# Designs tried in a protein design run: designed miniproteins, single chains, continued (4). Part 85

Each design is a single chain, and the fold is of that chain. pLDDT is the mean over its residues in the fold that is shown.

## One batch from the design tools (miniprotein)

Design m14940
Fold by ESMFold2-Fast:
Structure m14940 (fold): chain A 115 residues (1-115)
Amino acid sequence: NEVRKAAEELLELAKQMNKDAQNSNYLSLTSNMNEMERQLLELMRLVLQGIKAGEPPEVVAEAAKTLAEVLENTRRVIQLLIDQKAPEEIINQARVLALGIHAAKNRIEALLAQL
């Protein structure tokens, strides 16, 4: 299932971002944040296509739940960066990414409510 696979890949990426932040590896972190933005857009595309193709609501609900975990991991990254006094540019990139994940989760939940 493409939706489930895409959501799982986002969660693994979020875990890697936490590891990067813990190690103050800001080059890897920014690269992975850029990749997360790309993969988040792809997940949204797959969710929309899946709904049109008759994807079970349970799969869409799983994607929203996984995005909640991705969001929690991204918020932990933000807190780690603040605690480390990381460059403001990196902190702001993580904040913008968290807003994007939150918006995507809310959109999927709104789509579920219409099914």
Scores: mean pLDDT 90

Design m14941
Fold by ESMFold2-Fast:
Structure m14941 (fold): chain A 96 residues (1-96)
Amino acid sequence: SSASLQLAQQQAQQVIQDSQSNRERAGRVLSRSTREDLRRRAADALDEANATIRLAQQGLADPSNLAALTAKAQADNDKVAARIDALEAEVEAENA
């Protein structure tokens, strides 16, 4: 339905915004940590956030697959956000 399509489009746009926020957060971990392990994990999270943005954009370009691609992008975004939350906690502990 058109209402279902509009909802999926809004959700895809929200995932792009959330993933852009996750990129900025991962960038801050890279700038604040001197530990190579944390920096590598932050770079990985940044790459995964970029992949999530591309997935959501692919969904927006292909309405027939939008709902499925948006659901996957939301799940991937949640995992990236959780990994960045853990990285931010480790950086805070490093600086305490």
Scores: mean pLDDT 89

Design m14942
Fold by ESMFold2-Fast:
Formats: C-alpha cells, sequence, structure tokens
Structure m14942 (fold): chain A 95 residues (1-95)
C-alpha cells in the first residue's frame, strides 16, 4: 500500500517537474517526507522512487533545447527535491 503510493507520488513529481509546476512539486516532496517520518516507507525505497522519477525527467528532456525561462522554472521545481535527497543520503549513511 505505502510503496504503491510512493511510486505514484514519484511519478507525479516527475510530471510536475516536466510541467514546471513548482507548487505541485513542493506538495509531493512534503508528502514523501511525511511518509518517511511516519515510517511508512524506508529511505531506500524513497531513494529508488526518486531515482526512477529523475531518470524519467532526463529521458523526456533528452535532445530538447530549453529556453532560459524553462531552465529557471525547472530549477525552481527541483529546489524542494534537493533537501529531501540530502536527508535520504544521511539516513542511508547511518545503518
Amino acid sequence: MAKEKLEKLAEELAEAILNEDVEKAKKIVEEIEKMLEEGKVSAEEAKKALEKAFAKVEKELEGKELSEEEEKKLAEALEPVVPLIKKLQEELAKK
């Protein structure tokens, strides 16, 4: 149940980043963080889901030239994800 929700959230996060929807990306990141804090998913599961989401974003952007405006919006949508990745790296470093 929780793993399926995590995978769906990661997929929605990839779509939010591609659509430059900063507000939606923030909401999804917060929900993933909450699932981690509640112990519903492990740091390993969350990291794998995010890696899959980023791979999807990279694939969709492959070969596309982005305008300066599009690059800025993508950076803004990625900002909420950076602290989550750091938190996951810290959790995974502690066995």
Scores: mean pLDDT 77

Design m14943
Fold by ESMFold2-Fast:
Structure m14943 (fold): chain A 81 residues (1-81)
Amino acid sequence: MEMMSSEEAVEEVEKLMAQNPDWPEEVKELFRRVKEEIEKHEEVDKNELYRLLHLLMEAADAGDLERAREIVEEFEKKMRE
């Protein structure tokens, strides 16, 4: 299990958002929620973060806001366990 700092994880989220400036504000708000949850922790699992970002990106690109919200809610729940 490879861990990364919350600061580094936030930078990865911000980089992905910067690469996708045309995403709707609702999608950008979901990525901001991910950043806020990450910032509550000292470190995150690198593989879990990349899996989350991949799934969330696919849902965002498909315009599936309901699925994107579910992905973020599952991540928030897992991080709070």
Scores: mean pLDDT 82

Design m14944
Fold by ESMFold2-Fast:
Structure m14944 (fold): chain A 96 residues (1-96)
Amino acid sequence: DKKEQILAAVRDGAAKIKEYAAQFGSLGTEINSVADALLQTVSSLDAEKAAAFGVGAARAIAELLRASQSAMPKEAAEKGVQAAEDLADTLAAIRA
């Protein structure tokens, strides 16, 4: 089921993003809220719309983390960006 694959990918990707972001104070709290909103939104959409929205949202999270690198240790910021980009790539691959 594509919807289950999308939800599993978003749950795993959001957890990884939150894991890296949570180490960085108030910025981590805001990123956690964005990751939770992503999961809630994709849960409410059909498979095609969930994948399309998820790709865009994951790319936006990657850009937010990239812009926030001065507020994070560089290695953790790079891992957070990679987790968000990996989520986008996974969702793009499921989207068919």
Scores: mean pLDDT 78

Design m14945
Fold by ESMFold2-Fast:
Structure m14945 (fold): chain A 69 residues (1-69)
Amino acid sequence: AQEEAAELARKLGYDEVAEQLLNSDKEEQQKLLLELYKDPSIPEEDKIKLTLLIREISGGKNFPVPKIK
């Protein structure tokens, strides 16, 4: 999950965010991925992947899955 999140961030051009994800705890990882999800320039396909990664990292307990439009 953490490595997959970092790889996705790097693919999206957020290399610094990818490095932060690899060095962050679960709470910080959730925050970083949520900030990426809020970026309107990210394609819908990658937003779905972000949603799944956020859910996996949080175990579904402390983070509600965002609504997909």
Scores: mean pLDDT 71

Design m14946
Fold by ESMFold2-Fast:
Structure m14946 (fold): chain A 95 residues (1-95)
Amino acid sequence: SMDEVKERVVEVVLRNYKKAQEYIKQGDYEKAYKVLQEMADEVTRILLENGITDLSDITEIGNRVREALISEGVPEDEALFIVSLIVVRVSKKVS
C-alpha cells in the first residue's frame, strides 16, 4: 500500500540522515554527501519497485518525509534539501 511505502521511505531517510550527521560532526562532508546520494538512490529504487512514477504520488511521499524529518528536529531548510535530492533523483529515472 502507499502508506507502507511512505513509512519504508521515512525509515530509510531517517537512518541515512543520522549517518550523514555523524560524518558532518567529524568534518567529513564528502562522506556525508555520499550517504545522502546513496539514500536518494535507495529511495528511488523503492518507489520504482512499487510502481510509483506519478509526480502527485512522489510529492505526497516527499511531504511525508519532510514532516517526519521536522518531527525529529531537523531544520526546515535541511528537510527541504533532503526532499529535493529525492525528487530530483526520481524525476531523472521516470523521464
Scores: mean pLDDT 87

Design m14947
Fold by ESMFold2-Fast:
Structure m14947 (fold): chain A 66 residues (1-66)
Amino acid sequence: ISKEELEEAKRLLMLGKYREAAKILGVSVGTIYNIKAGKLSTAEIAKILGISQATASSIKKLLQKN
């Protein structure tokens, strides 16, 4: 995933547009809801999305605060 795609996906997650964010990230919308619900560890998120653990932690915190 490109940096631009990642930034757009984060913007969509902040707006609650989980289906659109999931499409950009290449995952199911259910995966986004599982992250929001705290069902996935930071390491699992990083592996699923193909990103660093630091970025995965940022996404997890963003979803859990919104």
Scores: mean pLDDT 80

Design m14948
Fold by ESMFold2-Fast:
Structure m14948 (fold): chain A 56 residues (1-56)
Amino acid sequence: DIKYTVVSITADTVTLQNEDGVTLTVPKSALDQLGPVSVGDVVTLQDLIDALEKAS
């Protein structure tokens, strides 16, 4: 499973990066579905997909 580390949080977006240097930008509201997150937290790709589906 691909893991992503939270590298930046803004007022409306969260930026995550995996081991290959691939970055993802997601709405903060979608990531809030996973619960409280902070810079340096690690989430799985599956957790991100589930959070995005819940937010939609």
Scores: mean pLDDT 76

Design m14949
Fold by ESMFold2-Fast:
Structure m14949 (fold): chain A 99 residues (1-99)
Amino acid sequence: SELEKKAEAAERLVMTALITGKFTPALRVAIARRPEKLTDEEYKALQEVFDALTPKERKFLLDALGLPYRDKLTKEEAQKVLDVLTDPEAIKYINSKKI
């Protein structure tokens, strides 16, 4: 399902950010603030996490979001990546599977 794909994409993003040291203060602020429009610093932080993904992981994330494959996200596409990280239904689904 789309929810399962988004949940998997969110988990991969968080794990990659933690492992590569890209879970920065700017990214944490973006997640907490949940803005309708990203600042340049928040956009840069999301792009840095995206860049840390492998090509296969980037493709999987973009497929889950219904976006075409590209190396540089627009601010609107970075916003959709943030929306996956902050989606309460995706988080709830991930938690339900860890029983």
Scores: mean pLDDT 77

Design m14950
Fold by ESMFold2-Fast:
Structure m14950 (fold): chain A 100 residues (1-100)
Amino acid sequence: SSREAKERLLRVLDLLREAAQAYEQGLDAAIAFLEAHREDPLAAALLTLLLYERGEVSEEEAEAARRRLEAIEAELRAMFESLDDESKAELREYSAEAAK
């Protein structure tokens, strides 16, 4: 459903913005934020990479997380491309406002 794809993409934009803001406050703040959102596969994969930065997970676990992120990015890109022009424009506007 185009509506479900749009709602998922909006949630992803919110998650990435909030994760980036937490990361600006420090690695531990970003880890705490992503731990609270670990039910989201994107947050879980990002969490694994930050835990690797802290030396808490293996290189193999970090590599597996990178592959999951690549798969998630491909799925999100496909979701975006499947939307109508109006929904794409709304998401671009929302992303631009979030980047301020």
Scores: mean pLDDT 86

Design m14951
Fold by ESMFold2-Fast:
Structure m14951 (fold): chain A 56 residues (1-56)
Amino acid sequence: AVERPDLDLSRFRSAEELVAALLALGVELGDNARQAIAHLFGTSVAAITRIVRRLG
């Protein structure tokens, strides 16, 4: 698509909500995705990994 709205990340109030949404869509969260989410929410890759393990 030529026009894309910015990813409205304010819709996801926490890294946990975003991880839950991505896992529900069947998205595999590898190292690059976990790093991006960690950076986005100002947290650690280890915290994102714990969320993925808890929800998956």
Scores: mean pLDDT 70

Design m14952
Fold by ESMFold2-Fast:
Structure m14952 (fold): chain A 56 residues (1-56)
Amino acid sequence: SLAEEGKVTAPKWAKVEEVDGKAIVTPPPGFSVSADGTTLTAPEGFSGENGDELKE
């Protein structure tokens, strides 16, 4: 589950929505979400981290 305590890695600027008991992450442009929706992959050169605000 995306909402597993202490295991989900999603920055605070990533939107998480629950649909039919499944958590779906909506990343900002340029980001990728794993098939499980539990991991975000930033584009190369991105300087933000988990919990940080997205910077241009």
Scores: mean pLDDT 52

Design m14953
Fold by ESMFold2-Fast:
Structure m14953 (fold): chain A 90 residues (1-90)
Amino acid sequence: LEELEARLKELEARYDALRASLPEISPELRRAGEAIAEARRLLQLLKDIGTNNLKEVDIREPPEVIRARIKELLAEAERNLERAEAAAAA
């Protein structure tokens, strides 16, 4: 869990820095932002499951499926950020 949180914070910081430096939002930057937002939502959901705060969530998806989705979203965000950063550097 801490590893996913640290990775999300790193990608959020990279997204914010890149967005501040660019005059327009590229399709890659937009996709990165969308993936980051969804990863943040799922990570909060995973925490809520762990604290037994949401009983309804326990009947929807197993925590391992949510973790797998977060990892995929973080990978997608990283790929799109790398593409956006490369384009900005060119």
Scores: mean pLDDT 77

Design m14954
Fold by ESMFold2-Fast:
Structure m14954 (fold): chain A 63 residues (1-63)
Amino acid sequence: MIKLPKELRDELLKIYEETKSFDEAYKKLQENPELAKYVKSKEDVEDAITEYMREELRRRAAA
């Protein structure tokens, strides 16, 4: 699983929210060179989005 800086994580989540598809999100993130440095495959997108959404939901529920 990839580890993104907070700003890049937020950008990836935003892209996914706009596209609602891992394939489309992966294509769109390729336009951002900083994201492309960390996210090298569609599987990386799926893993990162799933984990970040899960962590965000748990954090908000706990806080």
Scores: mean pLDDT 75

Design m14955
Fold by ESMFold2-Fast:
Structure m14955 (fold): chain A 92 residues (1-92)
Amino acid sequence: TVEAAKATLERILAVAEAAASAEELAALEERLLEERRPELEALYAAGDWDGVVDLLSEMLREVVLAATGDEALAAEAGEAARTVLRALVAAR
């Protein structure tokens, strides 16, 4: 469920924040957003919402991986983010 995915994200983000601190995590997120901005803008211009969801989910996976070094935890974060983001798109 979306609620289960949100709970999973909250748990994983708490682990990442404990490993890297909130300030370091925010800096990682900002850096990845700037790096992936041209790709994100191209997907938005094309109206490719599935592509936007996949890209944002992959970016969160990369943040969690960078913060924790845990590939399994990063993959779990990416899947949970995809579930939440798809639900937000569907609610439009």
Scores: mean pLDDT 81

Design m14956
Fold by ESMFold2-Fast:
Structure m14956 (fold): chain A 100 residues (1-100)
Amino acid sequence: SKKEELKKIIEELIEKLEELAEKVKETDPEFSYTLELAIDLLKKALENLDKLEVKEAIELIIEFLDKLIEYVEKHMKDEEVKEELIKIAEESKKKLKELL
């Protein structure tokens, strides 16, 4: 079902963000904390996925990823970490749009 595919996309996104948060934990603890907050929001979305229509859930997650991209473009000084996050977010957005 589209809900099962959406669940997999969100789970993969969480895993990639958890890996990035761990990678930057010592060098940028403030950004690691920001990623942990983002992960918590995505986990909450997973827990409540059955209460949302697929299209609405996809649109909310895409909006969330767009805000995360905007945040790193404005505040992230480490270009490598910035590019890695933008890549994760854009790849996830592409997969989400394919479900619409």
Scores: mean pLDDT 87

Design m14957
Fold by ESMFold2-Fast:
Structure m14957 (fold): chain A 76 residues (1-76)
Amino acid sequence: SKQEQVRELAERVLAGELDTREAVERLDELVPGFLEAFGDRAYELSRGNFARLLAEVARKFGLDDLAERLLELSRE
């Protein structure tokens, strides 16, 4: 499911297994139009900025625990 794919993406980002650009491209495939809403912000290669955006997506899919962890990553 898309929820499981978002969860996997979030966990890989939290583990530092993906750079921000790779994660952005993966997210755009899972949630078409997401990048249009956020424009070039998603491609700034800022780990913290991307983590905040991914947290919003995780919350949309009911993954509140992962959203909280992503927000914590954005503060590091």
Scores: mean pLDDT 73

Design m14958
Fold by ESMFold2-Fast:
Structure m14958 (fold): chain A 96 residues (1-96)
Amino acid sequence: TRDEINLKFAIMASLNGIILLASTVSPERAEELAELARQLVDALNSRDIASAQQIFQQIQAEARRIEPDLSPTLQQQLRTEMRDLGSFMRRYIDYI
């Protein structure tokens, strides 16, 4: 449905924002988050809610690891992206 497509787009946009923030810390951290993002999208596409939730927790853990290395402005942006990602994930899971 259009709402499902819009939520997937919102999830991908938030993931891309987090990956871009990680790239300011290191290419390695950005690559780790990009791989987790790919796995998350794959889990959502296959309706594997348990795997999606576990991968999301891994993304949250990686975001917490990079946060101290960001400027205060980028820390606030990371917190916003993570909050939005969590919201979109909950809405998507409730939808499917």
Scores: mean pLDDT 87

Design m14959
Fold by ESMFold2-Fast:
Structure m14959 (fold): chain A 79 residues (1-79)
Amino acid sequence: LIEETQKEKDPNRKNVLVFVEMIRQSMEKAGVSKEQVDKLARELQELGNRLIDEGKSMFDMMRELSLEAQRLIKKVREE
């Protein structure tokens, strides 16, 4: 009932949004610029939504997003 004011109603897509927000915070702590974090978060959200639409489990989606986020953070740190 309290969640009725939220824009996203699909629980799987809502979980993608929550997970991407956690990754976004990790990228900011890793020294990625806000503009780059915003861009990458949008790309990760789109990837997560596509994986869910393809019938991937929540665990597979989270794993693939985590691996992609780790690759992006590593690139920023190593330059």
Scores: mean pLDDT 73

Design m14960
Fold by ESMFold2-Fast:
Structure m14960 (fold): chain A 60 residues (1-60)
Amino acid sequence: MDIKIVGKGENPLEAKKNAYEKAMEKLGLKNMEELEELIREGKIEVEIDFETKEATITIK
C-alpha cells in the first residue's frame, strides 16, 4: 500500500521542504541523506506541482 505525504508552501521550494520534513518524521529518519538514499533506491517518489505549490512524496 502506497503512503502519500503532501507538503504545501508559499513557493515550490518551501512545499518540498515541508513534504521532506513530514516524510522524515513519518519514517523515523534522522537526516535528509537517508531520505535521498530511499529516493535513489526507488522506494520513494517525489513530485512537485509548481502551480499549486504542493510537493507529494509517495512511499512504496
Scores: mean pLDDT 80

Design m14961
Fold by ESMFold2-Fast:
Structure m14961 (fold): chain A 90 residues (1-90)
Amino acid sequence: AAALEAEAKALVAEAGEVTAEAIYLAALAKVMRFEGITDPAEAERRAKEYIKEVLKKLKEAVEKLQAVETLPPEEVERVKRLIQALEEAG
């Protein structure tokens, strides 16, 4: 429980400091460099899959942290806006 809360808090804090574009570019770089996908269309599809995984983790992190009342409302709202931007990108 405590370890999962610490991981969720770290993920939300990191998300609050990054843009949806930065997350997309990081996912694309991971697909192209670490998985060796060189086809642009396939790389974009795989990057969107990673964005969906990030989005899922962010939603879970926000729900867990809201239950514990660990984050200021302003920080929670910033992460929710990032979640919305990522959902619109996918």
Scores: mean pLDDT 67

Design m14962
Fold by ESMFold2-Fast:
Structure m14962 (fold): chain A 114 residues (1-114)
Amino acid sequence: LPPVYPSAEEAAEIAAIRAELVAELRADPNIEVEESSTLIHLRNKDTGVEAILYLGALWALSRSVEEFRARLRAFVDAFKNNDLAALAALQAELLRALGKSDEQIEAEIARMLG
């Protein structure tokens, strides 16, 4: 994807949305959350299921703060509900946005979801 940069106002709103959803995830003792400036890595301690939210790719797909919130909420809900089909679709979309091949996407999804 070509890089898409948020405005200062959009970046502040994105940071607030991120903080809200990360706090929700961290409140669940069964969820391990590791975050950086570029990604949020989730692991279900019970199932071993992993998910990686590549924030730049997520923003590039969204192109608005409202869509970013909706996409991040959908990802979090799929992860919390152990909806592996929805999680696979969302993760594949992010990996495709990063320029991964279909073979690479399939291999990474299999590794992350079991």
Scores: mean pLDDT 83

Design m14963
Fold by ESMFold2-Fast:
Structure m14963 (fold): chain A 70 residues (1-70)
Amino acid sequence: SEIEKKLKELGKKGFDEFIREFAVRSGQAERDARAQGLTGRQIIDRVTEVMREVGAELRKKLNEEIEKLK
């Protein structure tokens, strides 16, 4: 079905976007944390927060795209 194919394509696109956005934003978060003189533990906490934020943003986008298919 066309809808099933589009859902699979959206899922793949969303995953690829997550990996790309996470790599960019986590790298920036690490650089910013190091510039502030933060410890490795604090850097891990900031990277974890970035992962949560990127995941939430992309889930919202995915839900909006799925709604457009209805």
Scores: mean pLDDT 82

Design m14964
Fold by ESMFold2-Fast:
Structure m14964 (fold): chain A 93 residues (1-93)
Amino acid sequence: MELGERISKAVEGVPEEEARKIAVEIAKRRFGEEAGKLVEKISESSSRVPGTGGISSVGSVGTVAALYGGDSDKAIDEMIEELEKKREKLLKE
């Protein structure tokens, strides 16, 4: 599906650690410090296979957004936009 393809392309160009940092910052901004810590724990636990950490970080943002009663679709969209910006910056430098 088109959305899944956008997520895959966005994460493939960004290092796993950078994707995790973006996820934590989005969670903190939207839901507070505890949400950021939860995203970090979920992402870390899921990042055992190389190349899947970025996808895990996007999933963690959506999961935590839902748990805090927020709009998970909007949180995921913000995550994708930040990943796309980071990828473009890395490709130009």
Scores: mean pLDDT 73

Design m14965
Fold by ESMFold2-Fast:
Formats: C-alpha cells, structure tokens, sequence
Structure m14965 (fold): chain A 110 residues (1-110)
C-alpha cells in the first residue's frame, strides 16, 4: 500500500473510535476528553500534511485545516468556559468529525 493508503486506514480507525466515544459520552468531562482527542488527531493530520504536501490536494488540505481550526477553537472555548452546554459541545464535535469524514471521502475519490 502507498503511504497515503496507510494514513487513510489509520485515520478511519481513529475516527470510528472517536465517533463511538462521542456517542457514549454522558458528561461534559467525557465530551472534553473527546474534544482533546479530536484536537490531537487534527493537529497530527495537519502536521503530516505539512511534512508531505505532495500527497494531498488543495481541497484535502483545506478540509483538514478547517477541521483543525474548529477543534482548536472548541478546546480554547472549553478551557475558558468550564460550564459549557453539553448539547452544544456535542453538536460541535459531531460537525468536526463530519469534516474528517469528508476528508476521508476526498482521499477515497482518487
């Protein structure tokens, strides 16, 4: 398999794990744990793309950067507001995971 296919597989596995954790989350503390994991995943993906820019299209780079910016903004908001609304945080995490699903679909469309 190509390096791109290895990244795709790893990302799919991690995304599925994060979706399951989000679905099972029942407290704001559990959502914060998911938010930090999503932030780390999007940061690692952004750094990998920066190191291997030739492996990704401009559209794929844009989606990954948007996911990172959204995850970073959410983590900052959660650090500033410990009483954040559970449903609002969950919806924002669902939106970020959907952005990562779009990234995977773009990768598979080659």
Amino acid sequence: MSAREEVLRSLKEKLEELKKKLENARTLEELKEVAYEVYRLTKMLKEYIEEHPDLFSEEEKAIAEAAYEQANALVQELEENPDADFEAVKKRLEAILKQLEQFIRQLEAE
Scores: mean pLDDT 83

Design m14966
Fold by ESMFold2-Fast:
Structure m14966 (fold): chain A 89 residues (1-89)
Amino acid sequence: MDAIEKLKKLLEEAKKIGDSLTTRSISLVLEAAEKLVENPEDPKVRLEAEITLGLGKISRGVAKLAGDERSTKLLDEAIRILEELLEKS
C-alpha cells in the first residue's frame, strides 16, 4: 500500500475518534505528502512538508499529554510516513 493510501486510512481512523486536532493534523500531513510525491525536489514543497512535520509532532505531544493513546498512535504513524517521504531512501 503506498504512502498516500496509508495516510488516507489514518485520516479515516482519526475521523472515527472524533478529535479535531488529530483529524486536522493528519489531514495536513496527507496534503503535504501528496504535494511531496508530486514534486519531491521542489524546495518550497519540501519546506512546507518540514513545517507540517513539526506541527504534527506538536499535535502528537498534545495527544500524549491528554492520555489519548489512539490519537497518539495515529499521529506517530502519520509523522513516520511523512519523514520517510522526506528521506531519499
Scores: mean pLDDT 84

Design m14967
Fold by ESMFold2-Fast:
Structure m14967 (fold): chain A 75 residues (1-75)
Amino acid sequence: SALEERLRALVERYRPKMEEAEAAGDRERVEELVREMLEETRRLLEEALRAGEISEAEYREIMAAMDATLARAEA
């Protein structure tokens, strides 16, 4: 799907930056990149919903999965 391709492109764009920051031990940069990636992911999902690329049910499920993943990481 177009959304899957856009999400894949997002991951590929951030992957080398994340690897470089992690290798450098730059925790602040890693946190910044994670925040930026999450914000862009949410934006892509909202745009996909508005464009009719995903259903409201799919949007809710993906958002719930992201929130659950973040909650587990914080615990």
Scores: mean pLDDT 77

Design m14968
Fold by ESMFold2-Fast:
Structure m14968 (fold): chain A 55 residues (1-55)
Amino acid sequence: MEEEAYKKVVEELEKNPDDITRKMKIFAELEKKFGTKKATEILNKASQEVVKKRL
């Protein structure tokens, strides 16, 4: 389930990487499902993955 959420977050961030509002919305949904610590971890990993793919 966390892996599934991670993949979806990566896909959404790849579509609109500069959309701060979208990132905030994604974080809020992750926080509701997994809690703040896991939400932060998933979002950080997904953001780093998107940056690496663009290099």
Scores: mean pLDDT 75

Design m14969
Fold by ESMFold2-Fast:
Structure m14969 (fold): chain A 62 residues (1-62)
Amino acid sequence: SPLEELKQRFLDSIIESYKMSTDPRVKASLESSAEAMRKQLEEQGLLDLAKKLAEELKKLKS
């Protein structure tokens, strides 16, 4: 759906920004944004996208 495509692109943008950021404050802000997005995706029933976001962020924090 167009909404799912838009949410996927926003998710990809957050993850890419996190990968490219070297500033700890920026990374912390992006983690907060990612957590807010994950909750919104779960509330909207987009569980697969919420899981993908959480898993990609965990990989980057490892």
Scores: mean pLDDT 82

Design m14970
Fold by ESMFold2-Fast:
Structure m14970 (fold): chain A 88 residues (1-88)
Amino acid sequence: SEPSEKEKKEALLEKYRKIIGEVDAAAAELMEREGLSRAALQERVARDMEALGWPARAIALARERGDFAAALREYLAHYFGVDPAVFD
């Protein structure tokens, strides 16, 4: 049987929630690989986000708070036209 539209939407949200949940581990791996402090990683990620045209709010979350998961939620919310809380 074909999944309902509600089930398809929830499966898609679960996919993005999982990606968001993996962000801190990816950040830790990048720090180890590149020999970066957390402060240096925050600035590098924020500059990369600026170069890629990410929303200012996402850039601020990465640069000022080092909250890469929140930054990714803001990016996804901006481009899909939804509330960031949808990805919680």
Scores: mean pLDDT 85

Design m14971
Fold by ESMFold2-Fast:
Structure m14971 (fold): chain A 69 residues (1-69)
Amino acid sequence: SEAIQRRFIARLEARLGRALTEEERATLRDLSVGMSEAQLEQALEDAERLAREAGRPLDFGDVVAVLSA
C-alpha cells in the first residue's frame, strides 16, 4: 500500500532527522513490497537496535540491512 509506505518513509525521516533522497525512497519501496505496516514497524525497531548495539546513531544502511535479511 502506498499509504503504508508513505507513513513508513515519514517515520524513518523523523528518526533520521533528515529527508530521504529519491534513490533511498526507491530502495525502500522495492525492499518493502508485500510487507505489512506491523512488519515495517518491527524492521525499524530492529534497525534501531542494530545501531544502538553498534554504539552509533541510526542510519539508512541499518534499515536496508534489516529489510534485506
Scores: mean pLDDT 84

Design m14972
Fold by ESMFold2-Fast:
Structure m14972 (fold): chain A 80 residues (1-80)
Amino acid sequence: TLELEVAAVRAALAGDAERAIALFAQVPGVDEETARRLVAELLAASEEEKRLARAQVAFLERVAAGMPPEQAYAEVKAAY
C-alpha cells in the first residue's frame, strides 16, 4: 500500500535500512531481494536526490491523509 511504501522510504532516508527492507517486503509484489535493492539505491542516492525523495514522501503522506493534491503540493513546495 502507499502507506507502507511511504514509511519504507522514510525509514531508509533516516538510515534505518533493516526497517525499510521489512516495510518494503510487506508491499504486495515486492519480495525481500527487491526490497533490499530499493533500500540500497535510496541509501546510495546523493543528498539532492534524498532531499527530493523527502519532499515526495511529504507530498504523498499529505495526500494519503486526505489533503487535496494542490494543497499538498503548495505546502511541500514552501517547506522544501
Scores: mean pLDDT 81

Design m14973
Fold by ESMFold2-Fast:
Structure m14973 (fold): chain A 97 residues (1-97)
Amino acid sequence: MSEEQRNEAILALGVMAAYIAARVAARAGDAEALREALERILRWLKENLSEKYVEEAAKAVADAAKEAVRRAAEEGLASEETARAMEEAIDAVLEKV
């Protein structure tokens, strides 16, 4: 496959993994589990993407995780306090990229 197709597939997998991890963590009320999952996803992305795409991928992963947390709160699966703690965890992981 082309390099562009490979990078797009890798990014899509990272984004989906982040969304799923954030949904699971939100239901469990476990911001630390979300932080650990995102750190693992970002490490995998760094190993599989060229350096020039890592910052863009990190932003996309964080946006997907925040969307998942927001939707979980809207659906009543997470409290507003849990959602805030999880958004803080997502921002803390992004800052390390």
Scores: mean pLDDT 84

Design m14974
Fold by ESMFold2-Fast:
Structure m14974 (fold): chain A 57 residues (1-57)
Amino acid sequence: PLNKSEIKAFLKKKFPHFSDKEIEELAELLEGKSREDLEVLASITHSAENLKHLLLG
């Protein structure tokens, strides 16, 4: 499981167009996910709104 700092680093690298607020919000929702889970989610969408909806259901 990745901590919040690791998830933020991943999100900034994969989605440099995300705002700091989007990254913070997504990092909180993704805390405890594996790197493999993050890679799968990143392959589904490049939209912060869509990713958030996917995580919240």
Scores: mean pLDDT 79

